# Designed miniproteins, single chains, continued (3): the designs that were tried, part 97

Each design is a single chain, and the fold is of that chain. pLDDT is the mean over its residues in the fold that is shown.

## One batch from the design tools (miniprotein)

Design m11373
Fold by ESMFold2-Fast:
Structure m11373 (fold): chain A 67 residues (1-67)
Amino acid sequence: VTVPELSETELRVAEAIEEIGLAKATTGSIAEKIGMSKGTIYRHFPSKEELIRAAQLAILARRAAKE
């Protein structure tokens, strides 16, 4: 199965969102969790919706790799 390739930053963001929870995740809390600036995160994800999308894709990619 072909899945979009994700950068290391996108994977780290996805892991942070999994720990914080999708509904509670903010750019600031994610930045603090992974040790990045909010500016760096906005460079990769200009909106919260894009952050959530990347997290979902990373979860799917991880699940596919286990099979």
Scores: mean pLDDT 69

Design m11374
Fold by ESMFold2-Fast:
Structure m11374 (fold): chain A 91 residues (1-91)
Amino acid sequence: VLSQLTPEQRKRLLEAEISEGLALILVGVSNATKVPLSEEEVKKALAFYDEAEAGYEALLKEDLPPEVRAYVEKRLAEVKANKKAILEKYA
């Protein structure tokens, strides 16, 4: 999948996935420990999800292989759902 992308597209995808991963780690640790996110951690998680959302949306405006497009669309949907869940829980 990654080998079908240009180097620039691959970098953008990796950057978006890193941002999503950092948000997931923050939320995952909270869920595993049953300790709520602090206000600062909520802000950081939302910022990471915003970065991931922007990165995936930018990629979807480019000419992507169909399998990569489907993958990015799935990631974008999950980021939007996870961001909404945080906003509903902590807002």
Scores: mean pLDDT 86

Design m11375
Fold by ESMFold2-Fast:
Structure m11375 (fold): chain A 68 residues (1-68)
Amino acid sequence: SDEDLAALANADGDAGMEAARQHTQQVSSQLISDATSQSQSLISQGDTDTGQQVLSDAQSQAQHMLDS
């Protein structure tokens, strides 16, 4: 959870910070993967604009997570 990530990030030493970064990378990768699948499903249904928007939003959210 985000609370667990915050706790790991506040742990003494580099190990806690590294664990938090790895978890954020995993979450961001999963978000992009899920959004890609959703986008493909929407595009196959004829909702190209919505499919492109879903992927774009997920990319922006993932970038925000990685930059934070």
Scores: mean pLDDT 77

Design m11376
Fold by ESMFold2-Fast:
Parts: structure tokens; sequence; C-alpha cells
Structure m11376 (fold): chain A 86 residues (1-86)
């Protein structure tokens, strides 16, 4: 379960980074919405996406971190573990 979520998150980060590089303003909003769904915090993801669409990126990040900090901490640990393995 968690490994699959890590794989989905890494794929999403790659896709969103590429779209953001191309200047797609919806890429950041879509990132928050999709990460929220992956972490089981869909409503928080949607609210953060709305703030990002309004250009309030700092507020979007703060809202997201405050509501998914534990899930992000667990996911970060799994990502670090996966990156440590070849």
Amino acid sequence: EKKKKVEELLELIKEVAERAEEGDPKAVAEFFERVGKILGKEEVGKEAAKLALEGKFEEAVELFENNVSEELKELRALVAEERAKK
C-alpha cells in the first residue's frame, strides 16, 4: 500500500514538475489535489489547489502541511528509504 503511494507520488511530482517548467499554472493546483487524494485528505488537497489557482502558493503549502503533516512525514521516510536502495 505505502510503496504504491510512494510510486504514485514520485510519478506525479515528475509530471507536475515538467508541466510547471512549461508554464502550466494548473499544474501546481492539480498537484495539491492529487496528492490530497493519495494521502486520503482529498478535501484539503482541493482547498490547497484553489489557493494555488489564486496565486496564493504560500497559503496553499501552509494549509496542506498543517493538515497532512503526519502522512507527509511517513511518506517522506518511505521515499528516503526507497532512494537509499538501488
Scores: mean pLDDT 71

Design m11377
Fold by ESMFold2-Fast:
Order: structure tokens, then sequence, then C-alpha cells
Structure m11377 (fold): chain A 57 residues (1-57)
């Protein structure tokens, strides 16, 4: 498996989930969760993937 490929997938999925949640919250008039910028999303994804790799050792 490619580490960078997995990080990109996790970051993309997280961004999609956040945007979908925001769209729904905006339509319902509910305050959305705090957003992470692109760099923070990638850093979080890298940490998550690294944690999973360590757990699978």
Amino acid sequence: MDYQEEVEKVAADARRSIEAHRATAAEDGTSPSAALDDAQLREAAERAVQGELEAKK
C-alpha cells in the first residue's frame, strides 16, 4: 500500500464529509462544526494513517 495514497484518500473523504455536513446544517439553520483548513485536514489524515500503521505492526 502507498502511504501518500492512503493519506490523500482520508483527507478527501474527511473534506467531503465536512462539506456535506455544512451544507445540511446551513439548510436546516443549524450551526456547523468547526472547520479545519486544508493543511490541518492533511495533518490529521497523516496522523490517523500513521496510527493505523503502528497498530497493525
Scores: mean pLDDT 63

Design m11378
Fold by ESMFold2-Fast:
Structure m11378 (fold): chain A 84 residues (1-84)
Amino acid sequence: MVEELVDLEAERRAVKELAEEAREALRSGKDRKRALNHLIAAMLLAALAGDEETLAALKEALAALDAGDIEAAIAALEKAIELA
């Protein structure tokens, strides 16, 4: 049996948890740096897992944050959470 060096189930769970933490940090309005750090970590894990749909949603959230559109960033994070 081929054992993967990467536990994809654990990575997907971690991506979901990081995206949820990023969403909560944005909703609080006080932890933008924390939200950004969690979002970047989620993007790295989604890329390692090969989850292109979740990664695309996380990239949309990052672009929205860069533009200062917190509402769009939260919507993109909710999409990533649903996909992960």
Scores: mean pLDDT 78

Design m11379
Fold by ESMFold2-Fast:
Structure m11379 (fold): chain A 80 residues (1-80)
Amino acid sequence: SWLQQATAFLQSLRATLRADPDADRDEVVAVLDLAAEWFRSQGLDDLAALLDQAADKVRQGDWDGAIALLDQAIQRLQSL
């Protein structure tokens, strides 16, 4: 299902941020922005807002903050 695929995607992204603190910030932001746009197109505005906030944390260099927001997004998605 799309829910399982979306959950796996966010879990993979979270794992990447944890494993690679030197990851390309602009690339991570682009991926988060694309994911937020997709969730918004599905009417999941709360999830999109969490991903937008995660992108802002990445822009600030706050990887721990971004990971925490991804954890919230995953939890929210799994509650659907």
Scores: mean pLDDT 83

Design m11380
Fold by ESMFold2-Fast:
Structure m11380 (fold): chain A 68 residues (1-68)
Amino acid sequence: GEMEEQREKANELIYELIKKLVEEGRPLTDEDIKELEKKVEDLPEEIRNKALKVAESLKKMQEEVLKS
């Protein structure tokens, strides 16, 4: 359905972000999150908010691992 297509699009955008970070050998930054916000702006609010929460959680996880 339409909601499945929009979730898949959000998932693809997150995958592209992770791929970029892996290829560049660097951690996620606030600028990456802002770029993701722009890319998901046309998606439904609930899907957009979940995608952004995933990106923020990844950033927090990376910071916690590096501090340990």
Scores: mean pLDDT 79

Design m11381
Fold by ESMFold2-Fast:
Structure m11381 (fold): chain A 79 residues (1-79)
Amino acid sequence: NKERIEKALREAERHVEEGERLLAEDPDNPEAVARAIGLLLAAMGDVFEAELLIKKDPSAATEEELKRLEEIKKRLGAK
């Protein structure tokens, strides 16, 4: 379970970072905005997977991984 949590967190972080970058670099490009939205939706799916895995086995998650999850959630819910 630990490996699955780590993978979900890494994928979520990658998706958020790329989505945020596209929105910052190409805010007036509808294709780039659409791709960014798709990446952020994928990140939400990764977060949901990580949360489910942690709920099923809380002992498999480290304090650092829980902090990473909260940071990803903040970025996804940020303005």
Scores: mean pLDDT 82

Design m11382
Fold by ESMFold2-Fast:
Structure m11382 (fold): chain A 68 residues (1-68)
Amino acid sequence: SSEAQALLQEFIDFVNATVSDPALKAQIIALWQQIVDLQVNQPPSDEVLQQILQLSHQVTDLYRQAQA
C-alpha cells in the first residue's frame, strides 16, 4: 500500500541520516523492508508477529553496531 511504502521510506530516510557505514545501512534497510513486507503481505498470526520481533531485534543490534 502507499501508506506502507511511505513508512518504509521514512525508515530509509532515518537510516540514511544516522548510519554512515554502507554495509550496515544496506543490512538495516533490508530488515526494515522485510518487516514492512510481512505486515502487508502476510495475514496476522503468532508466527508473523514472532518473525517481526526477531527482525526488529536484528535492526536494534545492527543499529547499535553502526553507532559504535
Scores: mean pLDDT 83

Design m11383
Fold by ESMFold2-Fast:
Structure m11383 (fold): chain A 88 residues (1-88)
Amino acid sequence: EKAEQALKYAEEAVKAALEGNLDEFSRNFLRALTLIRSIKDKEVQIETLKKMIELFEEALKKVKDPRIQQVLKSTINFLKNEIEKLKK
């Protein structure tokens, strides 16, 4: 369902980041985030955001480009903040 589709877009964002394609990363990340935000179950939203963070943290270990590392770090921090907002 929406969570699975969001994680597929997150996987495509990871592939784009590994290829150095920031535009494709941003597009797939936004598609994943939009789907997650449309999930009505708050707990499923949080779990899906956590899984997306795990995917991006694994990508960060493999990326050599400092610019892409910075984008991934910023995106991970953004997602952690989104989880905190959902807990309130």
Scores: mean pLDDT 87

Design m11384
Fold by ESMFold2-Fast:
Structure m11384 (fold): chain A 64 residues (1-64)
Amino acid sequence: MVLPQINRLVRQSLDDVESGKITLDEAEKRLREELSKIPGVTDRMIEAAVRHLRVEVERLQERK
């Protein structure tokens, strides 16, 4: 099942953005590239993961 792999990559990207290591734009690009390499991941799933990352980053900025 690809969902655990997608969730891991989203979490890693979120941590990197939260720590200031990369920008949200860089995290989105990296996430798309990494997800496209995973067999069984569709374009729809990639766009959903990127949208999820954006929402989580926005929530972190509002929470702090």
Scores: mean pLDDT 78

Design m11385
Fold by ESMFold2-Fast:
Structure m11385 (fold): chain A 91 residues (1-91)
Amino acid sequence: MEEKTYTASASVTFTATESGTYTVVGTATGENIKSVTLTVENLDTGETQTVTVENSGFASLTIDAKKGETYRVTKTATGINSVPTITINVY
């Protein structure tokens, strides 16, 4: 049987209500997760932070957010034989 690779992506946008450290957590579930990439983009400055984790459904990133600035979190997950299910949380 041929193994098929499936990629899923999701994004959320949030505005920082207070300046400080925010923790962004991306999880992916599926039959066999090959990689997870988590990207946080500051839409006001254009600055981007990214982390890629291989052979795991979990990635986390901490950002130093500024009050009133808007951030886009994008998560991409790649798996084998099934489309990954993506969850994004910001703490």
Scores: mean pLDDT 79

Design m11386
Fold by ESMFold2-Fast:
Order: structure tokens, then C-alpha cells, then sequence
Structure m11386 (fold): chain A 70 residues (1-70)
């Protein structure tokens, strides 16, 4: 399903964010995360609990990695 694809994309981005070693990588991944979030909003999945959980973790990982690379 489209929802399962979006969740898989979010999980893949989370893994890539955790593996990022440069600021350029992190900026690119942040933009990709925003693109997936816009698609989720357009399709009406923003309130799905599975989506909310992975998005929250991806945003947390992005912030933690930004501080580590500073």
C-alpha cells in the first residue's frame, strides 16, 4: 500500500540520518524528510500512529546528529 511505502521511506531516511557523517549529507536528508512529510500531508496520513512514531524519531535523530556535527 501507499502507506506502507511511505513508512518504509521514513524508516530508510531514519537509518541514513543515523549513519550520516557530514553536514552536507544531513542537509540533503533533511530535505528528503520534508518531501516525504509533504506527501504524507497531501495523502492524509499525518495522524497515522505508525507515521507519527517514525517521524518523531527521524526528527529527534536529525537534531541529535546536527549537534554532533557542530
Amino acid sequence: STLDRLIAELEALLAQIRAATTWDELVALGRQLEAVLQEIKALGYVSDPRVQAVVAEAQRALGEKALALA
Scores: mean pLDDT 88

Design m11387
Fold by ESMFold2-Fast:
Structure m11387 (fold): chain A 118 residues (1-118)
Amino acid sequence: MKEVEEEIRKLIKEILETLRSHPYAHLVENPVDLERFPSWLDVVPEPISLSIIEEKVENKEISTIEEFKELLKKMFENYKKVYPEDSPIYKGVEELQKVAEEELKKAEKKYKELLKKA
């Protein structure tokens, strides 16, 4: 099972690298500046950024594709709750979310292959 966990983390890291290389990655990469945007806490009690997810992966706090998928979904939903649908930020986040969903589908297929061999 440790070998499967290592392959899962490798798949997660590949998705993170793909997301970080995207032009819109900067919209979600860093923690929200709550001094500039204090109203974020009224809508989103627990802000999640891509860097926070990366830290959790590096610290081995995420062991499944499902846990990773849930965190990414919460991050994207949080930004989409704060910003209007017609805003450049909302549209950029939505494009990045579509990339994440495609990469997750590929990773889920690889994850099923790993489970069959374990």
Scores: mean pLDDT 78

Design m11388
Fold by ESMFold2-Fast:
Structure m11388 (fold): chain A 60 residues (1-60)
Amino acid sequence: VKEIAEKLKELIDSGDVEGLLQLAEYLRRHLTEEEKRAVIDEAKKLGYENYIPLLEQLLL
């Protein structure tokens, strides 16, 4: 979960929109809803609260 949130941070910080969408699609297919929500909560801890609505749309 933390490693996935750190990868999301890397993609957001680098502006890799295509990579972010590909990772989000992979996570939607392979993670449970609870695991996806845990990734979103970890992203909040990393300071990406302004991106939470986008992450919720991409993952949930």
Scores: mean pLDDT 73

Design m11389
Fold by ESMFold2-Fast:
Structure m11389 (fold): chain A 96 residues (1-96)
Amino acid sequence: EIKLSKEEKVEVIRKYALGIKIALEGEKRGVPVSEALDEAQERVAKGELLDKEEAIEQLEEALKRMTELAKKQGLEEEREKFEKEVEEMIKLLKES
C-alpha cells in the first residue's frame, strides 16, 4: 500500500490535472491522444505542476466531458466512479 501525505496527494493531483489540461487542449487542436500523453509525461517529469485553482478548473472540465461521453457510450457506472474520484481530488485541493 502506498502511504502518501496530504501534501504528496495534492502534488499528484496537480500533475494529473496538468495531464488533463494537455489532453483537452490537444483535442481542440486535433492532436492524437498518444502525443498529448507524451507531452504530459515530459512536462510532469520536468517538475511542472498546475496551480491549485487551475487544477480544480481542469478537473471540473474533465468531469463535464466524461459525463457527456458516458451518456453517449452507456458508461454510467464508470462515470459515477470517476465523478466520486474527481470530487475527492477537488476536495483535497480546496483543503490544502
Scores: mean pLDDT 79

Design m11390
Fold by ESMFold2-Fast:
Structure m11390 (fold): chain A 90 residues (1-90)
Amino acid sequence: SEEVVEKLVELIELEVRMKKEGITELPEEEKEEVREKQKFIAEFLEKHTTEEQKRQIAELMQKLKDLLLKGAPKEEIEKVIEELKKLVEE
Protein backbone atom coordinates (compact mmCIF):
# COMPACT_ATOMS: atom_id res chain seq x y z
CA SER A 1 0.00 0.00 0.00
CA GLU A 2 2.99 2.35 0.50
CA GLU A 3 3.73 2.16 -3.25
CA VAL A 4 0.15 3.17 -4.18
CA VAL A 5 0.25 6.28 -1.92
CA GLU A 6 3.72 7.19 -3.26
CA LYS A 7 2.52 6.96 -6.89
CA LEU A 8 -0.69 8.86 -6.08
CA VAL A 9 1.26 11.70 -4.40
CA GLU A 10 3.72 11.81 -7.33
CA LEU A 11 0.83 12.19 -9.81
CA ILE A 12 -0.79 14.96 -7.73
CA GLU A 13 2.55 16.80 -7.36
CA LEU A 14 3.08 16.53 -11.14
CA GLU A 15 -0.44 17.88 -11.88
CA VAL A 16 0.16 20.82 -9.51
CA ARG A 17 3.60 21.56 -11.02
CA MET A 18 2.20 21.48 -14.57
CA LYS A 19 -0.61 23.87 -13.57
CA LYS A 20 1.75 26.30 -11.77
CA GLU A 21 4.28 26.32 -14.65
CA GLY A 22 1.69 26.35 -17.47
CA ILE A 23 2.88 23.02 -18.87
CA THR A 24 0.14 21.48 -21.05
CA GLU A 25 2.01 18.43 -22.43
CA LEU A 26 4.61 16.01 -21.05
CA PRO A 27 7.38 14.26 -23.03
CA GLU A 28 6.24 10.87 -24.43
CA GLU A 29 8.37 8.93 -21.93
CA GLU A 30 6.78 10.74 -18.95
CA LYS A 31 3.28 10.28 -20.44
CA GLU A 32 3.86 6.50 -20.45
CA GLU A 33 5.08 6.57 -16.81
CA VAL A 34 1.97 8.59 -15.82
CA ARG A 35 -0.33 6.05 -17.54
CA GLU A 36 1.40 3.14 -15.77
CA LYS A 37 1.06 4.88 -12.38
CA GLN A 38 -2.62 5.73 -13.06
CA LYS A 39 -3.35 2.10 -14.02
CA PHE A 40 -1.56 0.75 -10.91
CA ILE A 41 -3.50 3.13 -8.62
CA ALA A 42 -6.88 2.43 -10.28
CA GLU A 43 -6.41 -1.37 -10.14
CA PHE A 44 -5.28 -1.23 -6.49
CA LEU A 45 -8.20 0.98 -5.36
CA GLU A 46 -10.77 -1.16 -7.23
CA LYS A 47 -9.46 -4.39 -5.63
CA HIS A 48 -8.50 -3.21 -2.13
CA THR A 49 -10.79 -0.31 -1.09
CA THR A 50 -14.49 0.04 -0.19
CA GLU A 51 -16.79 2.68 -1.73
CA GLU A 52 -16.51 4.71 1.50
CA GLN A 53 -12.68 4.50 1.42
CA LYS A 54 -12.66 5.55 -2.28
CA ARG A 55 -14.76 8.61 -1.39
CA GLN A 56 -12.44 9.53 1.51
CA ILE A 57 -9.34 8.99 -0.67
CA ALA A 58 -10.83 11.26 -3.38
CA GLU A 59 -11.52 13.98 -0.76
CA LEU A 60 -7.96 13.75 0.60
CA MET A 61 -6.52 13.84 -2.94
CA GLN A 62 -8.46 17.03 -3.65
CA LYS A 63 -7.31 18.52 -0.31
CA LEU A 64 -3.68 17.65 -1.16
CA LYS A 65 -4.01 19.31 -4.60
CA ASP A 66 -5.52 22.45 -3.02
CA LEU A 67 -2.80 22.66 -0.35
CA LEU A 68 -0.01 22.25 -2.94
CA LEU A 69 -1.59 24.86 -5.26
CA LYS A 70 -1.78 27.34 -2.33
CA GLY A 71 1.81 26.63 -1.24
CA ALA A 72 0.78 25.31 2.17
CA PRO A 73 3.45 24.41 4.79
CA LYS A 74 5.16 21.02 4.33
CA GLU A 75 3.79 19.86 7.71
CA GLU A 76 0.16 20.28 6.52
CA ILE A 77 0.93 18.44 3.27
CA GLU A 78 2.64 15.57 5.14
CA LYS A 79 -0.38 15.24 7.47
CA VAL A 80 -2.74 14.69 4.49
CA ILE A 81 -0.30 12.13 3.00
CA GLU A 82 -0.25 10.29 6.37
CA GLU A 83 -4.09 10.21 6.38
CA LEU A 84 -4.02 8.72 2.84
CA LYS A 85 -1.57 6.03 4.02
CA LYS A 86 -3.85 5.08 6.93
CA LEU A 87 -6.92 4.74 4.66
CA VAL A 88 -5.03 2.56 2.15
CA GLU A 89 -3.59 0.32 4.94
CA GLU A 90 -7.03 -0.33 6.53
Scores: mean pLDDT 82

Design m11391
Fold by ESMFold2-Fast:
Structure m11391 (fold): chain A 81 residues (1-81)
Amino acid sequence: MDEEELDDEVKYALVLIQAVLARKSKNPEDAIKAIEKAVETALSIKDPEVRKRALDFIREEASKLPKDVQEKALKIIDEKE
């Protein structure tokens, strides 16, 4: 059966990078794509505690986005959880 070669620690690191990239993005589309990718990576984490930490970090970074982008980003996080 096809398994991902990435462990939960690597996935967690990818989530951190993706969430930070969202915050550093200059255009709303790139910020939203980075949030979507971060959430998808976080949800693929097998350890519930690591997954919770990853999702919490994404929410924290999303809350630092401009108002219009923040609302859409938080909706994506809530819809995918």
Scores: mean pLDDT 78

Design m11392
Fold by ESMFold2-Fast:
Parts: C-alpha cells; sequence; structure tokens
Structure m11392 (fold): chain A 75 residues (1-75)
C-alpha cells in the first residue's frame, strides 16, 4: 500500500541519516502512525529503548523522534 511504502521510505531515510538500525527506525515510524494510543506508546517506548541500546544519546533520540514526526506530518 502507499502508506506502507511511505513508512518504509521514512524508516530507510532515518536509518541512513542517523546511522541507526532500520528496525529501530521502522518501530519509530509505526509508533507515530499507530492510531491506537496505547499501542502507539508501546511502539515508541520500544523504538526509544532500541535506539539507546544502539548507543544513541537521549538528546539524539529526541532529535530523531522530532524528525520522524515531521516526516510523517509531511505525508
Amino acid sequence: SAVEAAEEAIAEELSRKYGVSKEAARLLVRGILEPDPEKSKALLIKAANKLLEEGVSPEKVAEIVRDAKAAVAAL
């Protein structure tokens, strides 16, 4: 679908831009797009934890989340 293609494209760009795993980027984009608030929160926490495990600082995690939200809003 067009939404799945856009989701993958944003995840790929974030992974490339920040040098983070495609898996972490996908979790982040899915969390932002998730219409269920509880499921969205769980996905966003999982994405943030994975970024921290990959050695990303809390400040950089906040930057990546902000960029991801801006990219999703531009769809």
Scores: mean pLDDT 85

Design m11393
Fold by ESMFold2-Fast:
Structure m11393 (fold): chain A 67 residues (1-67)
Amino acid sequence: APITEIRLPERELVAENPVMPDIEALKTLPQTAAAQLIRKELEEGLLPFEIAREAADALGIKLIRVE
């Protein structure tokens, strides 16, 4: 199966207490839906890029930081 990819620049973090997403809950979703949720939280500054990368790796999603 093709690998789902997220390509985003690092955004300024606006969340005061960022937490890792519920990976087990995200595993129950289609990979594209899980990728869209991670992408949205990155775009909204709710996740540090490092935490998002760990979540993406756990879900089999390729996260690419663009400059």
Scores: mean pLDDT 77

Design m11394
Fold by ESMFold2-Fast:
Structure m11394 (fold): chain A 98 residues (1-98)
Amino acid sequence: SLVEAAREAADYLAERLAGVTPSQIRAGLLAFAEAHRDELEKAWIKLFIENVPLEEVREAIRIIADALGISPYDAVPALFALVLKGREGLDELVAAVR
């Protein structure tokens, strides 16, 4: 499920971004979102085509946000990176933040 994938992603991101401040994480996620705007739109389309319930998407965002100490709104690019490219997307995200 998306929620299970988000739990694994949250643990991975918390480990890889250990010691990075919430303000730095937020700035990096914004930069990543701006660089990958067209690709992130495809993540939403993928979730719609796969008929993922909106409440499951919201829960996945909350899991990632809580793990990183940021708001759910700031965590959206991290979920979309996971949806599009899995772990490879998360690695690209970590590189953008660091």
Scores: mean pLDDT 85

Design m11395
Fold by ESMFold2-Fast:
Structure m11395 (fold): chain A 137 residues (1-137)
Amino acid sequence: EEEKIQADMIVDYLIALGRNYAKQGKFDEAIKYYEEAIKLAEKYNSNVLPRAYTELGNVYYLKGEYDKAIEYYKKAIELSNGESPTAYLNLGKVYYKQGKFDEALKYFEQARKLAEKYGNTRLVEEAKKLIDEIKKK
């Protein structure tokens, strides 16, 4: 229990470090820290694991590696038992970028539904805006 709490803190630190490198455009360094966070989170069955995969998907999206971004967002969704509004939203954004508007709409609707369930008003509004944008096409 104590070791797991310490592991969760280290995982959070590694994710924060990865985000700082990603913001600097240092994507390979960001990936390294996210991979270390995933390895530690898996070892200690950390509840942070879906978030680590979402961040890894985000960095691959920024690199333009859309197939890898999709892979990691789907992994985050699987590990959250389908309860990740952020991963669904970001997965929809990848499909939107690829011109796959039917798939994008499906994932944005799922993100909106989950964001409403969890009271995330900001994510609800973002998902609605993206849904409306597709419906105007």
Scores: mean pLDDT 88

Design m11396
Fold by ESMFold2-Fast:
Structure m11396 (fold): chain A 95 residues (1-95)
Amino acid sequence: MTAYAKEHLERDLALLRRFIEEYREEFYPELEDSDIPLVLKGYEAVLTRTPGEAVRRAMAELFELLADQSISLKEKYRRMVEILLELGRALEAAE
């Protein structure tokens, strides 16, 4: 059994999707509708701790980003979405 319950995963993915859709026009207007499922795929891999170098690297980048108090909320949002999007694309390409 994974350490992360399915109900918690579905809830957290739905919350991130709502957060992206709600703030996208203000924080990341260049993000396309087709990119949202890839961002969520990356986030799922991080939450479930999917094994692989791409996931480990993305987790490290997210940890460093969240620890950096010099970066604005808008810039943190953009960087987080970019990290998760790149991870989602890498995971899709590996299938």
Scores: mean pLDDT 79

Design m11397
Fold by ESMFold2-Fast:
Structure m11397 (fold): chain A 86 residues (1-86)
Amino acid sequence: EDEKLRKRAEEAEKAGKELEKAGDLALSGFTYDQAGDYYAKLGEYGKAAELYERAAKLYEQAGMTSSAAKARKKADEYRAKAEEAE
């Protein structure tokens, strides 16, 4: 169960990097956002926060200001959870 979820998380993160290098900022942002959701479900809050922050930057570059704001809010939320878990 968690093994499959981790595989999806890692694949989404890799796909996000490839899309970012290809210049597909909107799709890259969405893909990192999904990867963050997978890591959050795995309880890896620090990793989720990092991916949400990357998604926010990509959404912002793509002109998707609302999506960027939502991703930043998730990044801040999961960063706080990561600090509490440690």
Scores: mean pLDDT 86

Design m11398
Fold by ESMFold2-Fast:
Structure m11398 (fold): chain A 68 residues (1-68)
Amino acid sequence: MEEIREILAEILPEAPESTLNFLAGLLAEAGITDREEIRRIAERLRPLQHDPAAMVEALLEILQERYR
């Protein structure tokens, strides 16, 4: 989880720490541990880093696509 959060913080430097912790928790619960996959997801969220609600919504959509 902490490693996921560090990757997210690197790509989403303007996102609140509480939001980064929440996103990292969702990724960990989803079993997403591959560093490159986490980076790709974070890059998709980068345009939304000033809108925590939009980042969460986008991540949930990505997770739904992955699990169908």
Scores: mean pLDDT 80

Design m11399
Fold by ESMFold2-Fast:
Structure m11399 (fold): chain A 83 residues (1-83)
Amino acid sequence: STEVYTATLSARLPNGSLETGKKIAELIKKRLEEAGIDAEVSVEQDGNDTVVTVTLTATTQEELEAKAKQASELLREAIDEVL
């Protein structure tokens, strides 16, 4: 079995609607696919806030760190585009 490393990125949208979070999640999923990055994207409402979570996996820690850096930038860009 292949050893797997995991990283989780989360963006909290203060007073953000679940609808807005879903739009960000759809956009980031598309951007990650275009970049060749396999990731799980989820959206949850937490009180008055909405949380978008991106979970990344890789077979090396160095690859995971590189993917996480790229994914965090893509997530920021997706948030800026939707908000």
Scores: mean pLDDT 84

Design m11400
Fold by ESMFold2-Fast:
Structure m11400 (fold): chain A 76 residues (1-76)
Amino acid sequence: SMKEVVLEFEGPLDAETARELMEKAEQALKDGADKVTIRVTASSVSDEGMRELARGLERLSREFPDVEIVVEIHPA
């Protein structure tokens, strides 16, 4: 896409971090991004963090059906 935003995070992926990443992704999409890549280098992953990511992705996919959202999770 012509306007891509990459959001990078390193550390524990918990519910608070997941919510912050999804809020930043939503803001990028509102600002006209065609693609958002959320790149996580995770020292740990909580079930709550994954649930918050899943909820955020479902919501943003409904609100912005024509955009691409990519989530990359790599071990630290």
Scores: mean pLDDT 87

Design m11401
Fold by ESMFold2-Fast:
Structure m11401 (fold): chain A 73 residues (1-73)
Amino acid sequence: SGEAAAKGVREALADGPDGRSTAGEIAQKAYDFGASERAAMAANQAALETSPDGYADEVGAEKAAQRAIEASK
């Protein structure tokens, strides 16, 4: 579900150094929390678009979580 994806995204940030995480780690955590493949991929894409250096901060993670929720509808 999108809520599971959003929870996974937040956990990736909590586990990451300095409150940042890679797009791949964000997608993996979303999937681990029960997100569909579509929702996990949407989170990954949003994180990549927000963070050109490959590391999403809190703002990037929130955008990724929101896109995952929308993709799960």
Scores: mean pLDDT 71

Design m11402
Fold by ESMFold2-Fast:
Structure m11402 (fold): chain A 55 residues (1-55)
Amino acid sequence: MEEKKREEELAKESREVFDRATELNKQALAGSPEEGSKKVEESVKLMRELMEKNY
């Protein structure tokens, strides 16, 4: 089993996903309500996929 390598990769990927989600939420606040809604939804989907993929 490659648990330690998996933990390191998961930590790195989690940071990247969180940074991406934060950027999408920032763009949502700067845009129209319609575009903002889609950006927020994409952010939520990205976070959910990360959780589901690793559990």
Scores: mean pLDDT 74

Design m11403
Fold by ESMFold2-Fast:
Structure m11403 (fold): chain A 65 residues (1-65)
Amino acid sequence: PPGPEIDVPALREAAKAAGVRLVVGEDTSLAPVIATINEGLEDAEPVVVRSFDELVALHRALLAQ
């Protein structure tokens, strides 16, 4: 389940606006949350997320635009 550090709907809209989709890296425990964020984004540019800390950093970067 997504933690309070990740607003999944906001991250999904930011990723859609940026034209990117998230790809699970080494931490496969992120697969369910990444699948939820990627709904409707299958053809977008892939960005590899290797850890939960990278997911938090990406969330902050995309929302700071």
Scores: mean pLDDT 72

Design m11404
Fold by ESMFold2-Fast:
Structure m11404 (fold): chain A 80 residues (1-80)
Amino acid sequence: SQRDQLIQQARQHFQIALQYLQDGNYKEAEEHFVIAVENAYKAKDFDLLKEIYNVISKLELSEETKEKLKPYEGELAFSI
């Protein structure tokens, strides 16, 4: 299904982001975190969205990345 594809993309980009983060490539990590968040949100997989945000909430994100994430943060306020 389309939802399963979105979840797969979210998980894939989340893993890529974690790898970049481990390698110290923060800019690339942030780009992949944004894609993971977007796909998890579109899939309405709020457990996965919360898992991704549990990682990114501990990071000093760029202002650019924070702006890109604003549309998705409202749902987290209701699922925490």
Scores: mean pLDDT 83

Design m11405
Fold by ESMFold2-Fast:
Structure m11405 (fold): chain A 82 residues (1-82)
Amino acid sequence: MEEEFEELKREYETTEYLINGGKNGESFSDLPEDKVRELHEEAGRIQEEIKAKGLKDEKEMIELAKEPARKAKEKLKELEEL
């Protein structure tokens, strides 16, 4: 139960971070700087895609970020085993 909650929370936080272009990343401040930088680069990429597609609907932005967020969450989970 706790593991499922932590996974959902992390996925939510990662999705929020990506759709906000790397803003409000306080949840990631405890991670190594190189991993925070990778997430920030992905957030920038997602913002460029949002801009290129002209997305203004939050739901569409979330759908765009879902797969990148899932991949980022898996990378972060490997760091949390310490």
Scores: mean pLDDT 68

Design m11406
Fold by ESMFold2-Fast:
Structure m11406 (fold): chain A 86 residues (1-86)
Amino acid sequence: SKKKKLEELKAKKEEAELVRKLAEEIMKNSPYLPEEKEAKEVREKVLELRKKKEKEGITIPDELLFLVAYEESKEPYKELEKLLKE
């Protein structure tokens, strides 16, 4: 169903926005993951991304995890906009 796909992409967009905002703040202030509660959520998501990429045979250095997570967070926005225009 087109409606179900749209709802799923909206949920992914909200998650991506949170990851993006936290990743931007971390990248500006520190190359390392902070220990704060808010940063813990970003850390957990970037570690999940690392595990997913490792299954594909790709190893991401710690320094690049923020950049990769940030870029991945942009993709759901484009798909959501495309569906709304259709």
Scores: mean pLDDT 58

Design m11407
Fold by ESMFold2-Fast:
Structure m11407 (fold): chain A 92 residues (1-92)
Amino acid sequence: SERDRLKLEFIAYYTLYRAYKMLGMEDKAKEALEKAKEVAKQLGKKSLKDALADFKKNPTPEIRALEKRLKALVEDDPFAAIKEARRILEKL
């Protein structure tokens, strides 16, 4: 669905933001954050916090599994998280 596509796009940009922040890549982190904010607006959310809260409560099972995997990957290997997030965006 379009909503599920937007949720995937949101996860991917938010993952890029978190990974770039961990790596100290501030300019790339800011760019990814702005992209995540734009997707959150398309999801009808007032803020990133609202989008994240809705995402945690109401994701599809496949999207939730991906979100959990990417969150762990940001902490364990932020470069791999960037690669996976970009791969998701390329397939949308």
Scores: mean pLDDT 82

